# Designed miniproteins, single chains, continued (2): the designs that were tried, part 93

Each design is a single chain, and the fold is of that chain. pLDDT is the mean over its residues in the fold that is shown.

## One batch from the design tools (miniprotein)

Design m7451
Fold by ESMFold2-Fast:
Structure m7451 (fold): chain A 73 residues (1-73)
Amino acid sequence: PTPEELRREAEDAYRAALGTVERAKKSKDPQEAENLLVAGRLFAAMAESLGDTEGAERVRKAIDEVEKELEKR
């Protein structure tokens, strides 16, 4: 793949990760929220493998905060 293709794939993975985190925050089902956070971590790992280390770190921190909020509910 070209560097431009890898950058687009990294951005797509990052956006997918953010989308799953936002869905988890709004979910009323604890099991659905947990599954969405697992998906978010997988997309973050994909973004990191494609070179977006800072984006992946940002997503993981957001996931950790959502997990803490779910535990308090």
Scores: mean pLDDT 81

Design m7452
Fold by ESMFold2-Fast:
Structure m7452 (fold): chain A 79 residues (1-79)
Amino acid sequence: MEEFRALAERALEAAINAVKTEARDQGLSDEQIERAVNAAREAARPGLEKASEAGDIDGLNQAVVRGVRAGLAEIDAAK
């Protein structure tokens, strides 16, 4: 369980770093970058928690994808 939780947290942090990089490359302010990152974390959290408890790799991947989509949507909306 803990090892799966650690893997899930690492996957989310990698996705968050990708969102941060994209937002910065798009010229967003630090405040806008923080908003995109927070949106990504909040969108991923429920699915990530369930997947971590169940050891569900597919659920983990889906949760991360939802997080990335939410972050990218915030980046797009900030334009």
Scores: mean pLDDT 80

Design m7453
Fold by ESMFold2-Fast:
Structure m7453 (fold): chain A 64 residues (1-64)
Amino acid sequence: SSREELIRRLREERRRLEELIRELRELEERTGDPRLAILVGFLEVVLGSTEYLIERLERRLKEE
């Protein structure tokens, strides 16, 4: 179903975001560049929103 496909894609994006955030945090710790800290902050908001949407979509699938 289209919802199952969307959940799969969102889970893939969540994994990619988690990996990117980790790499950017490591770079920020090495360089001290405040722009990296700002970018990480925005990506953490996106990650939280993605996780929230996955949980809501999964819950609706279980309410058959």
Scores: mean pLDDT 84

Design m7454
Fold by ESMFold2-Fast:
Formats: C-alpha cells, sequence, structure tokens
Structure m7454 (fold): chain A 71 residues (1-71)
C-alpha cells in the first residue's frame, strides 16, 4: 500500500474511534475503500478494505489499523 493511502485510512479510523466507534460495518468498510481510492488513488489498499467488507459483517477498528499498517 502507499504511505499516503495508509495515512488517510488510519486518520479516518482514528476519527471514528474518537466518535466512540469500536468496529466498522461492511457498508462503512465499502465507503472507506471508495474514499481511499478517490482521495489517495491507492487502488490496492481500497481493494483490500473492500475484500474485508465482503468477508466480514464488521471488523474491529484496532484490528483494521494493524492490518493496514502491516501491509
Amino acid sequence: FSEEGREFAVASLDKNMERGLKSLSSASLRALAAEVERVTGDRELAAFIRRLGAENESIPIEELKELILAG
């Protein structure tokens, strides 16, 4: 993944955590993937987040942050 893509995604997740969210739904993951692609052009990261949304009804934000930073 690109550094710009990772930074944008992590910042978006941090804002969701500040609002009290602990996990993202499948629909929220698809929305995040679309924003990552639109803002940063990181299609690989966007495709990865979209796959997580297709395979999971929800995912913990901390787990998602770790997966994005490890990729």
Scores: mean pLDDT 82

Design m7455
Fold by ESMFold2-Fast:
Structure m7455 (fold): chain A 84 residues (1-84)
Amino acid sequence: SKEEWQKAAENAVKGLKEAIEEARRMLADPSATPEELRRKALQLYFLKAVLDALMPYASPELQKEGEKLKEEADRLIAEIDARL
């Protein structure tokens, strides 16, 4: 149902938001290994792709939040790549 797809979109937003917060913490940590950073970048990439696929089912408010999160994920992926 549309309701199930909307719930999936809400879960995708939450998942990406949590991964972004963790990525920021890892980038602030000088002990974070290149392997850990690569895994986090890969996670951000896949979570962003999942959210992008679910965006048509999201409410207008959730779509705005999702677009901002996708932009944040792209910036963090670029920052991780620059550190590696």
Scores: mean pLDDT 88

Design m7456
Fold by ESMFold2-Fast:
Structure m7456 (fold): chain A 69 residues (1-69)
Amino acid sequence: MEEARERALQIVLRIAREVAEKSGRLLTPEDMRQIAERLREAAEKSTDPEVAEELRRIADGIEQQLAGM
């Protein structure tokens, strides 16, 4: 559980960093949607079902936060 969560967080941080570096500014709602989409792609490619589930939950959480903005 803890190891799968750590791996998922490492993927999230890598994707978020890549999007932030490309934007060169404070993340926009569009950048956040891109992060969520890339997390879903990473989940589909994951061979670890626990990591895939965690990535999907994080992506859903990002979209829910954006809908509340």
Scores: mean pLDDT 77

Design m7457
Fold by ESMFold2-Fast:
Structure m7457 (fold): chain A 68 residues (1-68)
Amino acid sequence: AKERIEEYEKKLAENPDNAEAYTKLGKSYLEQKDYERAIEYAEKALQLNPDNLEAKAVLEMAKKKMEE
């Protein structure tokens, strides 16, 4: 989990418009139960690619978990 986060953060430093990297970061933070960061990265992915179903799923699940 931590190694994947560092890998995708490096990819974003090289290309900040990488919607896939934001989606993968959101998913990784969701798996770590860091729902606030999962929401932040999923929203960034959706700003770049509004049709990203994986990012939408991460956002919905993270928001639901914060309400529980």
Scores: mean pLDDT 80

Design m7458
Fold by ESMFold2-Fast:
Structure m7458 (fold): chain A 72 residues (1-72)
Amino acid sequence: ARAEADEHLALAATTSGRARAEHYNRAGEAYYRAGDVDEALRAYALALRADPSYREAWENATRISQEIAAAP
């Protein structure tokens, strides 16, 4: 999972716009599966910076933020 995230971060560095957002989003998903919630949220934020219209990253970040807010 973390190695998968690292690969997507490397690919994001070589791309721009929507392609960069896709790679950051995939990195965020990989971090979340690894249990690295803070890095997942950071990666989704980077995806939205690369393409603010990239809905999947916004949906993923919102879901995790709601889970955190609901935790005791």
Scores: mean pLDDT 80

Design m7459
Fold by ESMFold2-Fast:
Structure m7459 (fold): chain A 89 residues (1-89)
Amino acid sequence: MELAERAEALLQEVAALLSDEELRAVVAAMVAAGRAAYEAHRDASEREREVAMLRAAGAAGAEAAAALGHPEAAALLREAGELAVEAAK
């Protein structure tokens, strides 16, 4: 399985562990953190900006899931984030 396909499969597992409201909260945290990281690296190469965005989004998603009481979802989000970063390199 390609790294991106494996990351997608892990994200589907996360969606199955969370309620719709919890999933929306996790996704909102990921989008906000990813966008902030992308803007913070505006003077970097497009590849470096993309890697920074994916890393920040994965970390924020994992923190949000853990805060909601879903340590398994947090672990899956950390793994998915690392796989997405590796695929983007």
Scores: mean pLDDT 82

Design m7460
Fold by ESMFold2-Fast:
Structure m7460 (fold): chain A 55 residues (1-55)
Amino acid sequence: SMAEEEARVLAGARAAAEAGNLVALEYALQDAKRHGFTAAAEEIERLLAELRARA
């Protein structure tokens, strides 16, 4: 289902953020936008901003 796919994309993004993997997180954002997962894309953008701020 679309909701299940959105959850998987977001789970992958959270794992990438925990690992400090900016490249993987950027790919997750692109994936969320391509699928129209607006809520997931907004969360991933926040994760990206937080990770960049910590560096």
Scores: mean pLDDT 84

Design m7461
Fold by ESMFold2-Fast:
Structure m7461 (fold): chain A 66 residues (1-66)
Amino acid sequence: GNPLVKITALEDYNAKSPNEMSLKKGEVIYGYYLGQDEAGNYIIRDLDTGKTYLVPPSKVSIEYLS
């Protein structure tokens, strides 16, 4: 299956589209890593909401948990 990941926001980020994730610095999100889009954004399925979001790689750290 898809790897479980921990995403930590490195700085505040306001989503530029409805499918992007807005972040606050230090916010932690757990989800499944589904890959990257053509622009290199991480495709993450949020464990809490079950929704899929695009996350800019420059705004987060990513840790593989499984």
Scores: mean pLDDT 85

Design m7462
Fold by ESMFold2-Fast:
Structure m7462 (fold): chain A 84 residues (1-84)
Amino acid sequence: MLLNIAKGAAAHPDPEIGEAMLRMAVSIALGEKNLDTEELDKALALALKSPNPAIRKAAIEALKELVERGLASEEAKELLKKAE
């Protein structure tokens, strides 16, 4: 689900709606007790490739939040390093 939401957000014709969709999906995922980190990492990787700078910024902020919460996988840490 999260990966599909990120794909929809990245491809959305309205960049504001795309950003809001991604931020909401990440917020829901971070609130989950059983976070699927692999699916989240894939979703954030797709968001970082978005032509919309607002979506890319939201993805970077989400990766930083994962690191701050101690929920970041090694793949998520590598994505953040590449995005900086």
Scores: mean pLDDT 72

Design m7463
Fold by ESMFold2-Fast:
Structure m7463 (fold): chain A 96 residues (1-96)
Amino acid sequence: SMAEHLALLENLFRNIKHMVEDAARKAGLSDEEIEELLAKIEEIGEEALRMLEEGRPLAEVLEEIKEKLKELLADFPDLYETIAAMIDRVLAHVEA
């Protein structure tokens, strides 16, 4: 259902934000740099929610999220791969 897809997306972005904050802090980014990075992730999340509300397939929305995060997290390739794998698991669960 739409409500289940919205809940999955909200939970996914909550987890992504926690992982990114932890990784960025360990990499020595300032609080200001971390806040800016998290704000960009929030913008990606808001756009993803809009796409889903407009009736776009969840798979298409998740693919767009992966593309935008790959660009944003270019300096954190191992983190991106972990997040991408998490998104792929969500996709596999929804398509089962």
Scores: mean pLDDT 85

Design m7464
Fold by ESMFold2-Fast:
Structure m7464 (fold): chain A 90 residues (1-90)
Amino acid sequence: SMADELLKKGALEIAKEAAALPKEEIEKALEEARRALEEARAAGAAEDRLALLEGAVRALEAILAGDAEKAAEAYYEGALRARALRAAAA
């Protein structure tokens, strides 16, 4: 679908851009993403929101490990899971 194509393309573009950033900036982004995930969990955020944040954390960890392709996959999987959770809640 067009939505899946845009999501995959977006994930790859974000992963490539992030991989080009200084390691210190990626580490800061990961700390911010982890904080956002913990705050969302503490606030009782919806499962779809948590799935997106978990995907973002996993993606940033993969970028720090030097694996932009794995980062794109993690981001895409998080978004796909969030979509499935929203559909199940409707």
Scores: mean pLDDT 79

Design m7465
Fold by ESMFold2-Fast:
Structure m7465 (fold): chain A 62 residues (1-62)
Amino acid sequence: AKGKIVVAIEDVEKKTPDELELKKGDKLEILEVVDEYYVKVKSLKTGEEGLVPKKALKLDEN
């Protein structure tokens, strides 16, 4: 959900300017849920914003 801090569970390479590179263990703030595949996040490590795959994030299942 928006404003929630989540953790990357896998490394993800940036493929487009709209995407964000992830390293496993990176802490991210959810800014927007874009669709069923991607969320817009802000990296707490770099301050950069971008799209990341939902599957790469540990989202709350409760």
Scores: mean pLDDT 76

Design m7466
Fold by ESMFold2-Fast:
Structure m7466 (fold): chain A 63 residues (1-63)
Amino acid sequence: MIEEVNREVARKLREIGAEFSAELAEKIGDLELAKKLREAIKNKDEEEMTKLMNEVDKILAER
């Protein structure tokens, strides 16, 4: 019960993070990456969301 609630909270936090990363990708001009992130959020694909969020982080680290 408590562990299940923690898993749902983690999923929602990941979704919020993916939304933020999509907005960040749009602001830096990577519209394709933003589109992929929004598609992953729509499909509730946690693995793809994490992968795409890491791609945004790499782009920001290179600046």
Scores: mean pLDDT 77

Design m7467
Fold by ESMFold2-Fast:
Structure m7467 (fold): chain A 60 residues (1-60)
Amino acid sequence: AIAEAKEDFVKISEKELELKKGDIVEILEIIDEETALVKSLKTGEKGLVPLEKLEIIEEK
């Protein structure tokens, strides 16, 4: 699934991915009800982000 960042997300650990509002990411895995592993389509980096910061715009 493809998602857009609703708001900026500042990473606090090396496992997380920093996001800016409007960044497009691919959801690779849903880790739990609060967290997803995503890949930035801008940078190719992978990391954990809060699901609440994402709006799903395209599902495969």
Scores: mean pLDDT 80

Design m7468
Fold by ESMFold2-Fast:
Structure m7468 (fold): chain A 58 residues (1-58)
Amino acid sequence: SEIEELSKQIKELGDEASKLYREARESTDEKKRKELLEKGKEKAKQMTELNSKYTELS
């Protein structure tokens, strides 16, 4: 179902964002840290958009 697919995508995006933020915190390279934070923000934004859609469908 669409709800199940959204739930899976939200979870995957959340896991990816969490991993990217963790890698950013552990990085000693300022440029690499900034790139990881930006990627994490992009994943978090996508998750927020899908969460909004999930709420309407559930």
Scores: mean pLDDT 83

Design m7469
Fold by ESMFold2-Fast:
Structure m7469 (fold): chain A 74 residues (1-74)
Amino acid sequence: DEVAALEARIQANAADPEARAGDIGTLNMVRVRRLAEELRERKEWEKVQEVIDKYPFLSEDEALYLLAAEELRK
């Protein structure tokens, strides 16, 4: 519902690039967060550990969000 509401608002602002830029940013953030929560539920900790091994200063949550962003890019 949150994603659908954001997509509808982006469509309503099709003629206003500045107005929809914020909504597009929020939609991307919501998508990354949703995928990060799915990865957390699936206990994909081996993949999270690979990210931490590459970037040892990251927290587990930060590594999950980075992994989710990489998955969305594929």
Scores: mean pLDDT 66

Design m7470
Fold by ESMFold2-Fast:
Structure m7470 (fold): chain A 68 residues (1-68)
Amino acid sequence: SSMDELVEEIERLLKEVLALSYRLDNQEVIEEAQRLGREARRAVEENDLEKLKEVKERVQKLLEELKA
């Protein structure tokens, strides 16, 4: 399903963000990534595809900020 695919993408992106954040010792980004993971779980419970898409965009933006 599209929800399962979004969850897998978000999990992959979050793992990349966390790996980079730990390497950079960026506690603020680690905390934000953990918060986004919790938001994704709530969106799945609510069956909210639009919210999952928003979470994915925010994780992607967070990754871009780390690479800047």
Scores: mean pLDDT 86

Design m7471
Fold by ESMFold2-Fast:
Structure m7471 (fold): chain A 81 residues (1-81)
Amino acid sequence: ALEKGREAYAKGDLDKAISYFEEAAKQGNAEAYTLLGEVYLLKGDYDKAIEYFKKAIELDPSNKRAKTLLNIAEKMKEIKS
């Protein structure tokens, strides 16, 4: 699921990437939540990006990438508000 999601993302098929990442996330994969956050951040949906990054950190508190991206998403939301 993660690999297929990354391939779809690389091809620019964001909706297909989301579908594969959601499947992986349903299985509790913390990396899948981080990737969902990244896709929504790219789409400009900062609320969903923040939600997914928080979930990734909840499942893996040592996930430095998700913590960094959460900070970015929160700042982007504040600028857009």
Scores: mean pLDDT 81

Design m7472
Fold by ESMFold2-Fast:
Structure m7472 (fold): chain A 101 residues (1-101)
Amino acid sequence: DMMEKIERLRKEIEELRLEIEILEGLYLISVGVGNVIKDDEFLREQLERFIREAEELIRRGRELLERARELGDEELIREAEAVIERAERLVERAREELEKL
């Protein structure tokens, strides 16, 4: 059933959106803590972890995007693209912070 596939994909995209939102929040906290304690090694390890986790979310997002394209659901395509863009921005920010260390 096409409707069941659309509903399942919508839930998976919503889960990925929540995961990126949580990761974005944890990123801000970790950068803040690292700046207070002035531990470059701690900051480097946390930034590298956030890059790895965000890259995994990008990979999952691209799989969901491909499924959305196969279903032809323009709303789900846009939502998957938005999650990928958020994860890509997090990778960019983490890489920029890593270069400052």
Scores: mean pLDDT 87

Design m7473
Fold by ESMFold2-Fast:
Structure m7473 (fold): chain A 69 residues (1-69)
Amino acid sequence: SKEEKLRELVERMLRESPDNEAVRSLAESALEAIENGNLSMALTALKAATRLLPEEVKEEILKELEKIE
């Protein structure tokens, strides 16, 4: 499901930037949005978090988010 894929991306973002408080906050917002059925807010939060990730990971995750939209 879209929810499962979004949760997997949240987990990946936290693994790639475990010490980044901004990524953690955006990941938490995305999870809350998923629980509320607001997938558009979840996607917005995840895109914002992705921009804070290391360059080598950004493109890969953005492509995965695009497939979910």
Scores: mean pLDDT 80

Design m7474
Fold by ESMFold2-Fast:
Structure m7474 (fold): chain A 80 residues (1-80)
Amino acid sequence: EEEAIEKLKSEDEQVRLDAAGELLNSPDRELRIKGAEEVAKLLKSEDPEVQIRAIGLAIRAVADPDPEVVKALNEAMKKL
């Protein structure tokens, strides 16, 4: 989980996408929120492979039982 947070600083969108996926699977709500925020940024990618994978992660974030995760995704998307 600490490693996933460090990966979010990567210049490589694939590395950040892997990190966001790991964070969304965390039992820690704050880490899942951070993952959802990164997914919102990756949805704006010019790489269609990154966009498709980010859409899959966004669906997982929306399915999260904690409404704060969906709220974080929506708030991050507003800043794009």
Scores: mean pLDDT 80

Design m7475
Fold by ESMFold2-Fast:
Structure m7475 (fold): chain A 78 residues (1-78)
Amino acid sequence: KEEEIKKLVEKTEEYIRKAEEYIDKDLEKAREYIEKAKEYWKKLYDLDGDPVTLTALGIRIAGVEFELRLAEERRRRE
């Protein structure tokens, strides 16, 4: 249980970081990574993960999605 929660947090963090990294490199991959982060976040929620950790990760995911949408819009204007 504790190890499973820890691994899901690590995977969610990993995909958030990959999405952040790929915003400047490949917007399609950044989108795929943030969607994977959301999938792992939902698994963490279903496993009754710590509410503080869930809230913090959820805010980071929302922030990356916002930046990704801005980057996508800027590319369309090019």
Scores: mean pLDDT 81

Design m7476
Fold by ESMFold2-Fast:
Structure m7476 (fold): chain A 78 residues (1-78)
Amino acid sequence: DEAALQEAQQMLQDSAHQLKSLGDQSRDPQVSQGLRQAALALEGLRDQIKQLSGGKALERAQAAQREAQQAIDLVKAS
């Protein structure tokens, strides 16, 4: 489904943007680098899911969003 694929791509874009924004705001070079690398990985995943069915793409995006949220929570807790 095109709708599911669009949803998956938007989720990955939003997560990547959040990670990049946090990385840009961080004064710790290691934290900033880690967050930017995570954002780059999500951008790469957006291209990879284009070849998947909508359902499979959504599963991948949901898993990636969960991992991104965990990284965000860890940074905020530190």
Scores: mean pLDDT 82

Design m7477
Fold by ESMFold2-Fast:
Structure m7477 (fold): chain A 56 residues (1-56)
Amino acid sequence: GREPSEEALRVRRIAHRALTELKLDPETVGRIIQEALAKGLSLDELEKMLEEEAKK
């Protein structure tokens, strides 16, 4: 099978931290990740988007 890329593994770690530390809903985390990746944003920008969502 195809091994996940290092970027994909980092995205999974960021998602896990958002669920466990920021306590965001899984659907919200998935939506933000897809939006960030679709726009070609960096992982740093992805983390900022998740932190801003948590501050709502």
Scores: mean pLDDT 78

Design m7478
Fold by ESMFold2-Fast:
Parts: structure tokens; C-alpha cells; sequence
Structure m7478 (fold): chain A 96 residues (1-96)
């Protein structure tokens, strides 16, 4: 059986670093697989940052992006959603 023990701040930081690196790699793979332009890559990064700092503003930007009904813009919105969920999991692990 798995023994439960308190996670030290150092161990929590290590877990966060691993999760962050993993998701950064997945985002870069997504950019490569979808053949995103430099402009689309900038928009993806901007949306990720806004979701961390101002979720309401991020939602407005996502709505405008999806309004164009372009497949690449819809894919960007979905990728941001997945990344935001990943960061939420990271925060739960830090709290544990």
C-alpha cells in the first residue's frame, strides 16, 4: 500500500517543474503538428498567460477567436483549455 506523507515545499516545486515542462513540450508539439504561423503561436501563448492572470479577459479573447470559425483558431482555444486544466491540477498537487 502507498504510504501517505506530507509533501515538502521542495518536492512540490519539483513536481510543478516536471508538469510545466511536460505541458510546454505538448504545446510545442501541437504548434508543430498543426503548422501554426508565428502570429498564431503568439496568440496561443498570450491566451495561456491571460488564463493564468485574467481568466475573464481570456474568455473574451477566446470568444473573438472562435467567432471566425477557422479550424486553427478553434484548435488554439481547445489547447488553452487543456493547458488551464493542467495548471489547475498542478496547483492541487502543490496544495497537497
Amino acid sequence: MIKRRPISPEEAAAWRARLRASFDAEVEQFIKEKGLSEEQRKKLRELIELNETDPAKASEMENELVKDKKPENIDIAFTVGAYTLALAVERVLERA
Scores: mean pLDDT 65

Design m7479
Fold by ESMFold2-Fast:
Structure m7479 (fold): chain A 73 residues (1-73)
Amino acid sequence: SKELEEKLEELRKKLEEKQEEVERLAEREREALAAKAPKEEIRELILEEASKTLEVMLLYIEIKVLEKEIKAS
């Protein structure tokens, strides 16, 4: 279905955007560590990265399900 293929493309775009967010958070963590930032600040950045990484995983699962649906059609 063309509709499923279009939905797949939109999900892939969202995945790329969320992956970029994770990369930016990882860079901020590296900068905070290099600057010897307070432990609380580093912990908050790690928690935010973990949360965004979970969002990436959920999008990846949706993409995999949709890819299987398209192949079954």
Scores: mean pLDDT 87

Design m7480
Fold by ESMFold2-Fast:
Structure m7480 (fold): chain A 61 residues (1-61)
Amino acid sequence: AAERAAEAYLRAKNLYDSLPVRDPAAEAALDRGVAALVAGDYEGALAAFEEALRRLEALRA
């Protein structure tokens, strides 16, 4: 769980850094995921990072 949350974070962050535009909702989802990781809520962190990825992929496509 922790490893998968970390991988999802890295993927979301890498995609976020590669995009020329900012999405406040995707940034909020990333922040929520990091807060969940710090709290030890790996499932909540994964869900938040997956939400960020969905938002960022929509901007990319």
Scores: mean pLDDT 76

Design m7481
Fold by ESMFold2-Fast:
Structure m7481 (fold): chain A 98 residues (1-98)
Amino acid sequence: MDTIILYDKAPKSSHLEAFKIFAENMGWEILKYTEEEVVAKITLGKEKYNLVLYKDGSLKLYDENGNLVGEGKAESTEESTIFTVEAEDFELIIIIKK
């Protein structure tokens, strides 16, 4: 299984704010940003997905047709917020330093 690891730095903030800042720095489109969720249109290689991060830290990855293709979680440590998404063909790990 291919592992994709992305890295950035953000100010100390909620996991929703950290992900929003990361997505904007990656040049990804923010489709929705509320107190309950962030939805970003992400690009991995040639493929496009909608990644949904919920306030509870759960992550869901949808393809361009709206099919659920991956699930994951956000975890906060003292030094980082880590987002992990497991899909059939790959794992995506995003590490944002505080």
Scores: mean pLDDT 81

Design m7482
Fold by ESMFold2-Fast:
Structure m7482 (fold): chain A 60 residues (1-60)
Amino acid sequence: MKEELVKQAEEFKRKADEAYKSGNKDLAAKYYTEAGVLFYQAGQKEKALEYINKANELKK
């Protein structure tokens, strides 16, 4: 279960990076938020905070 959550989080991180490179900061923020939530559920709280913070920076 947690391994699947980590893989899903990494997939959303990849999509967020792609959206960011495409200039779509709103979409990147959404995907970084999803990655952060999934990392948190997987027990990787430091990574979760990192990606949630990235999402918040992109929204402002």
Scores: mean pLDDT 83

Design m7483
Fold by ESMFold2-Fast:
Structure m7483 (fold): chain A 73 residues (1-73)
Amino acid sequence: SKKEELRKEILEIIGRILRLIGEILDLEKELKKAEEAGDEERVKKLKEEIKKLEKEIEELKKKMEELEKELEE
């Protein structure tokens, strides 16, 4: 049914968000090491990558909210 497909899409989005959070945590560890090393170029690149992943999570959360609203209709 369409409701089963929507639930499956929501669960897939949740799984993707959790994976992206894990990637951000790993990048934050690398960022700390780069900051301690004084590698300004690597710090800049890591901050840009983290920001990109945070934006992707934001977009996925909005998509999930839209699917949840469709599920309640």
Scores: mean pLDDT 87

Design m7484
Fold by ESMFold2-Fast:
Structure m7484 (fold): chain A 86 residues (1-86)
Amino acid sequence: EELLKQARELIEKAKKLLKEGKYKEALEAAKKALEVLAKLLSPLKETALLLRAIGLEIEAELTGDYKAAAEKLIKEAEELLKELEA
């Protein structure tokens, strides 16, 4: 499935960036992964997930804690990918 493959690649990219200390880039990659996965959800679930991702991005900008935001968003993307692959 094209979207699941794209999401996996983005999650792996985000995890690599996180390990390299590139927290803002890791957050962006994880957000893109969630956006791809959200397309496979119902409209309400898609909206809720996108709002959650936006909220974490805003919080990171306000606090400067891009590492925590990236870690949380990567976890959300990994959990959603596993649900959709099951």
Scores: mean pLDDT 83

Design m7485
Fold by ESMFold2-Fast:
Parts: structure tokens; C-alpha cells; sequence
Structure m7485 (fold): chain A 73 residues (1-73)
């Protein structure tokens, strides 16, 4: 488990998603909630939020960073 690397991947996924012309606002909210959950020590909550965000995302680079964050938790 690498919490700092997971948070870095969540941040990169957010930055990429926000750079897209039509970002899904629910995916953005879920990535924010995942970061807050990790900071609170709720790793199971973070995994659930990341999994939902992954389902709402079509961009392969954003998906790769979400999957990397999940693998680090």
C-alpha cells in the first residue's frame, strides 16, 4: 500500500479529467471523495469511489491513473 502514490494518481486523474472538453461532474466528485476518504483512513470507501469513477470515465489515460490508484491501496 502506498497512500502518497495513490493520492498522486488521483490528482493526476483529476487534472486530466478537468482538461477534457466535457468532463463528467460525477466522476470529478467521486475522485475528490476518494482523496478525502484516503486522508481519513477509509480505504474501503476510497476503493468504492475510485471504482465508480472508473465506470464513468472513457478517457484511457484518466482510467490508467484511477486503476494505478486502486492498485496502490
Amino acid sequence: MDVEAALANIRKALDLLLSLPNPNPEAIELLDKAGVAIAAGDLEGAKRYLTKALELTDDPEVKAHIEAALSLL
Scores: mean pLDDT 85

Design m7486
Fold by ESMFold2-Fast:
Structure m7486 (fold): chain A 72 residues (1-72)
Amino acid sequence: MREELAEEILEEVERRHGKLTPEKREEMKEKLIEELEKLSEEERELVREWVRNRDDAEKRAEIAERAEELLK
């Protein structure tokens, strides 16, 4: 589910930059869901794998940076 993936991405962002305010978190979640809706089901599965793959820290960092860019 897209909401689940967005939450996982937000958790990675918070691990990198510290805890977000409730308002900022909701805004970022909405942006992430919107961006994820543009992806195919296969692409969403790849994003989920990158977020959950602890051996690929570079991919997880890239996803967190991309999520931050969605708010600009």
Scores: mean pLDDT 70

Design m7487
Fold by ESMFold2-Fast:
Structure m7487 (fold): chain A 75 residues (1-75)
Amino acid sequence: SRWREVAERLIRLLREKGLEEVAEIVEEVLREAPEDASLAEFVMRLTRRVQEERPELVDEFHLLLQQAIGEVEAA
């Protein structure tokens, strides 16, 4: 699934930046998401969690998410 590939790359990028708490949120959403979830649904669920738990990191999170999506689409 494309959204699982995005999640894996996003976790790597977040850890490289020392954003461990956000990486843990991504891992939790990845475990909870249904197998048939769309990329859009995954992004929506993930963005909501980050906004609720770490609102100060939302902008940096969005930049890294766009990078992860771009890397998967270029593969």
Scores: mean pLDDT 82

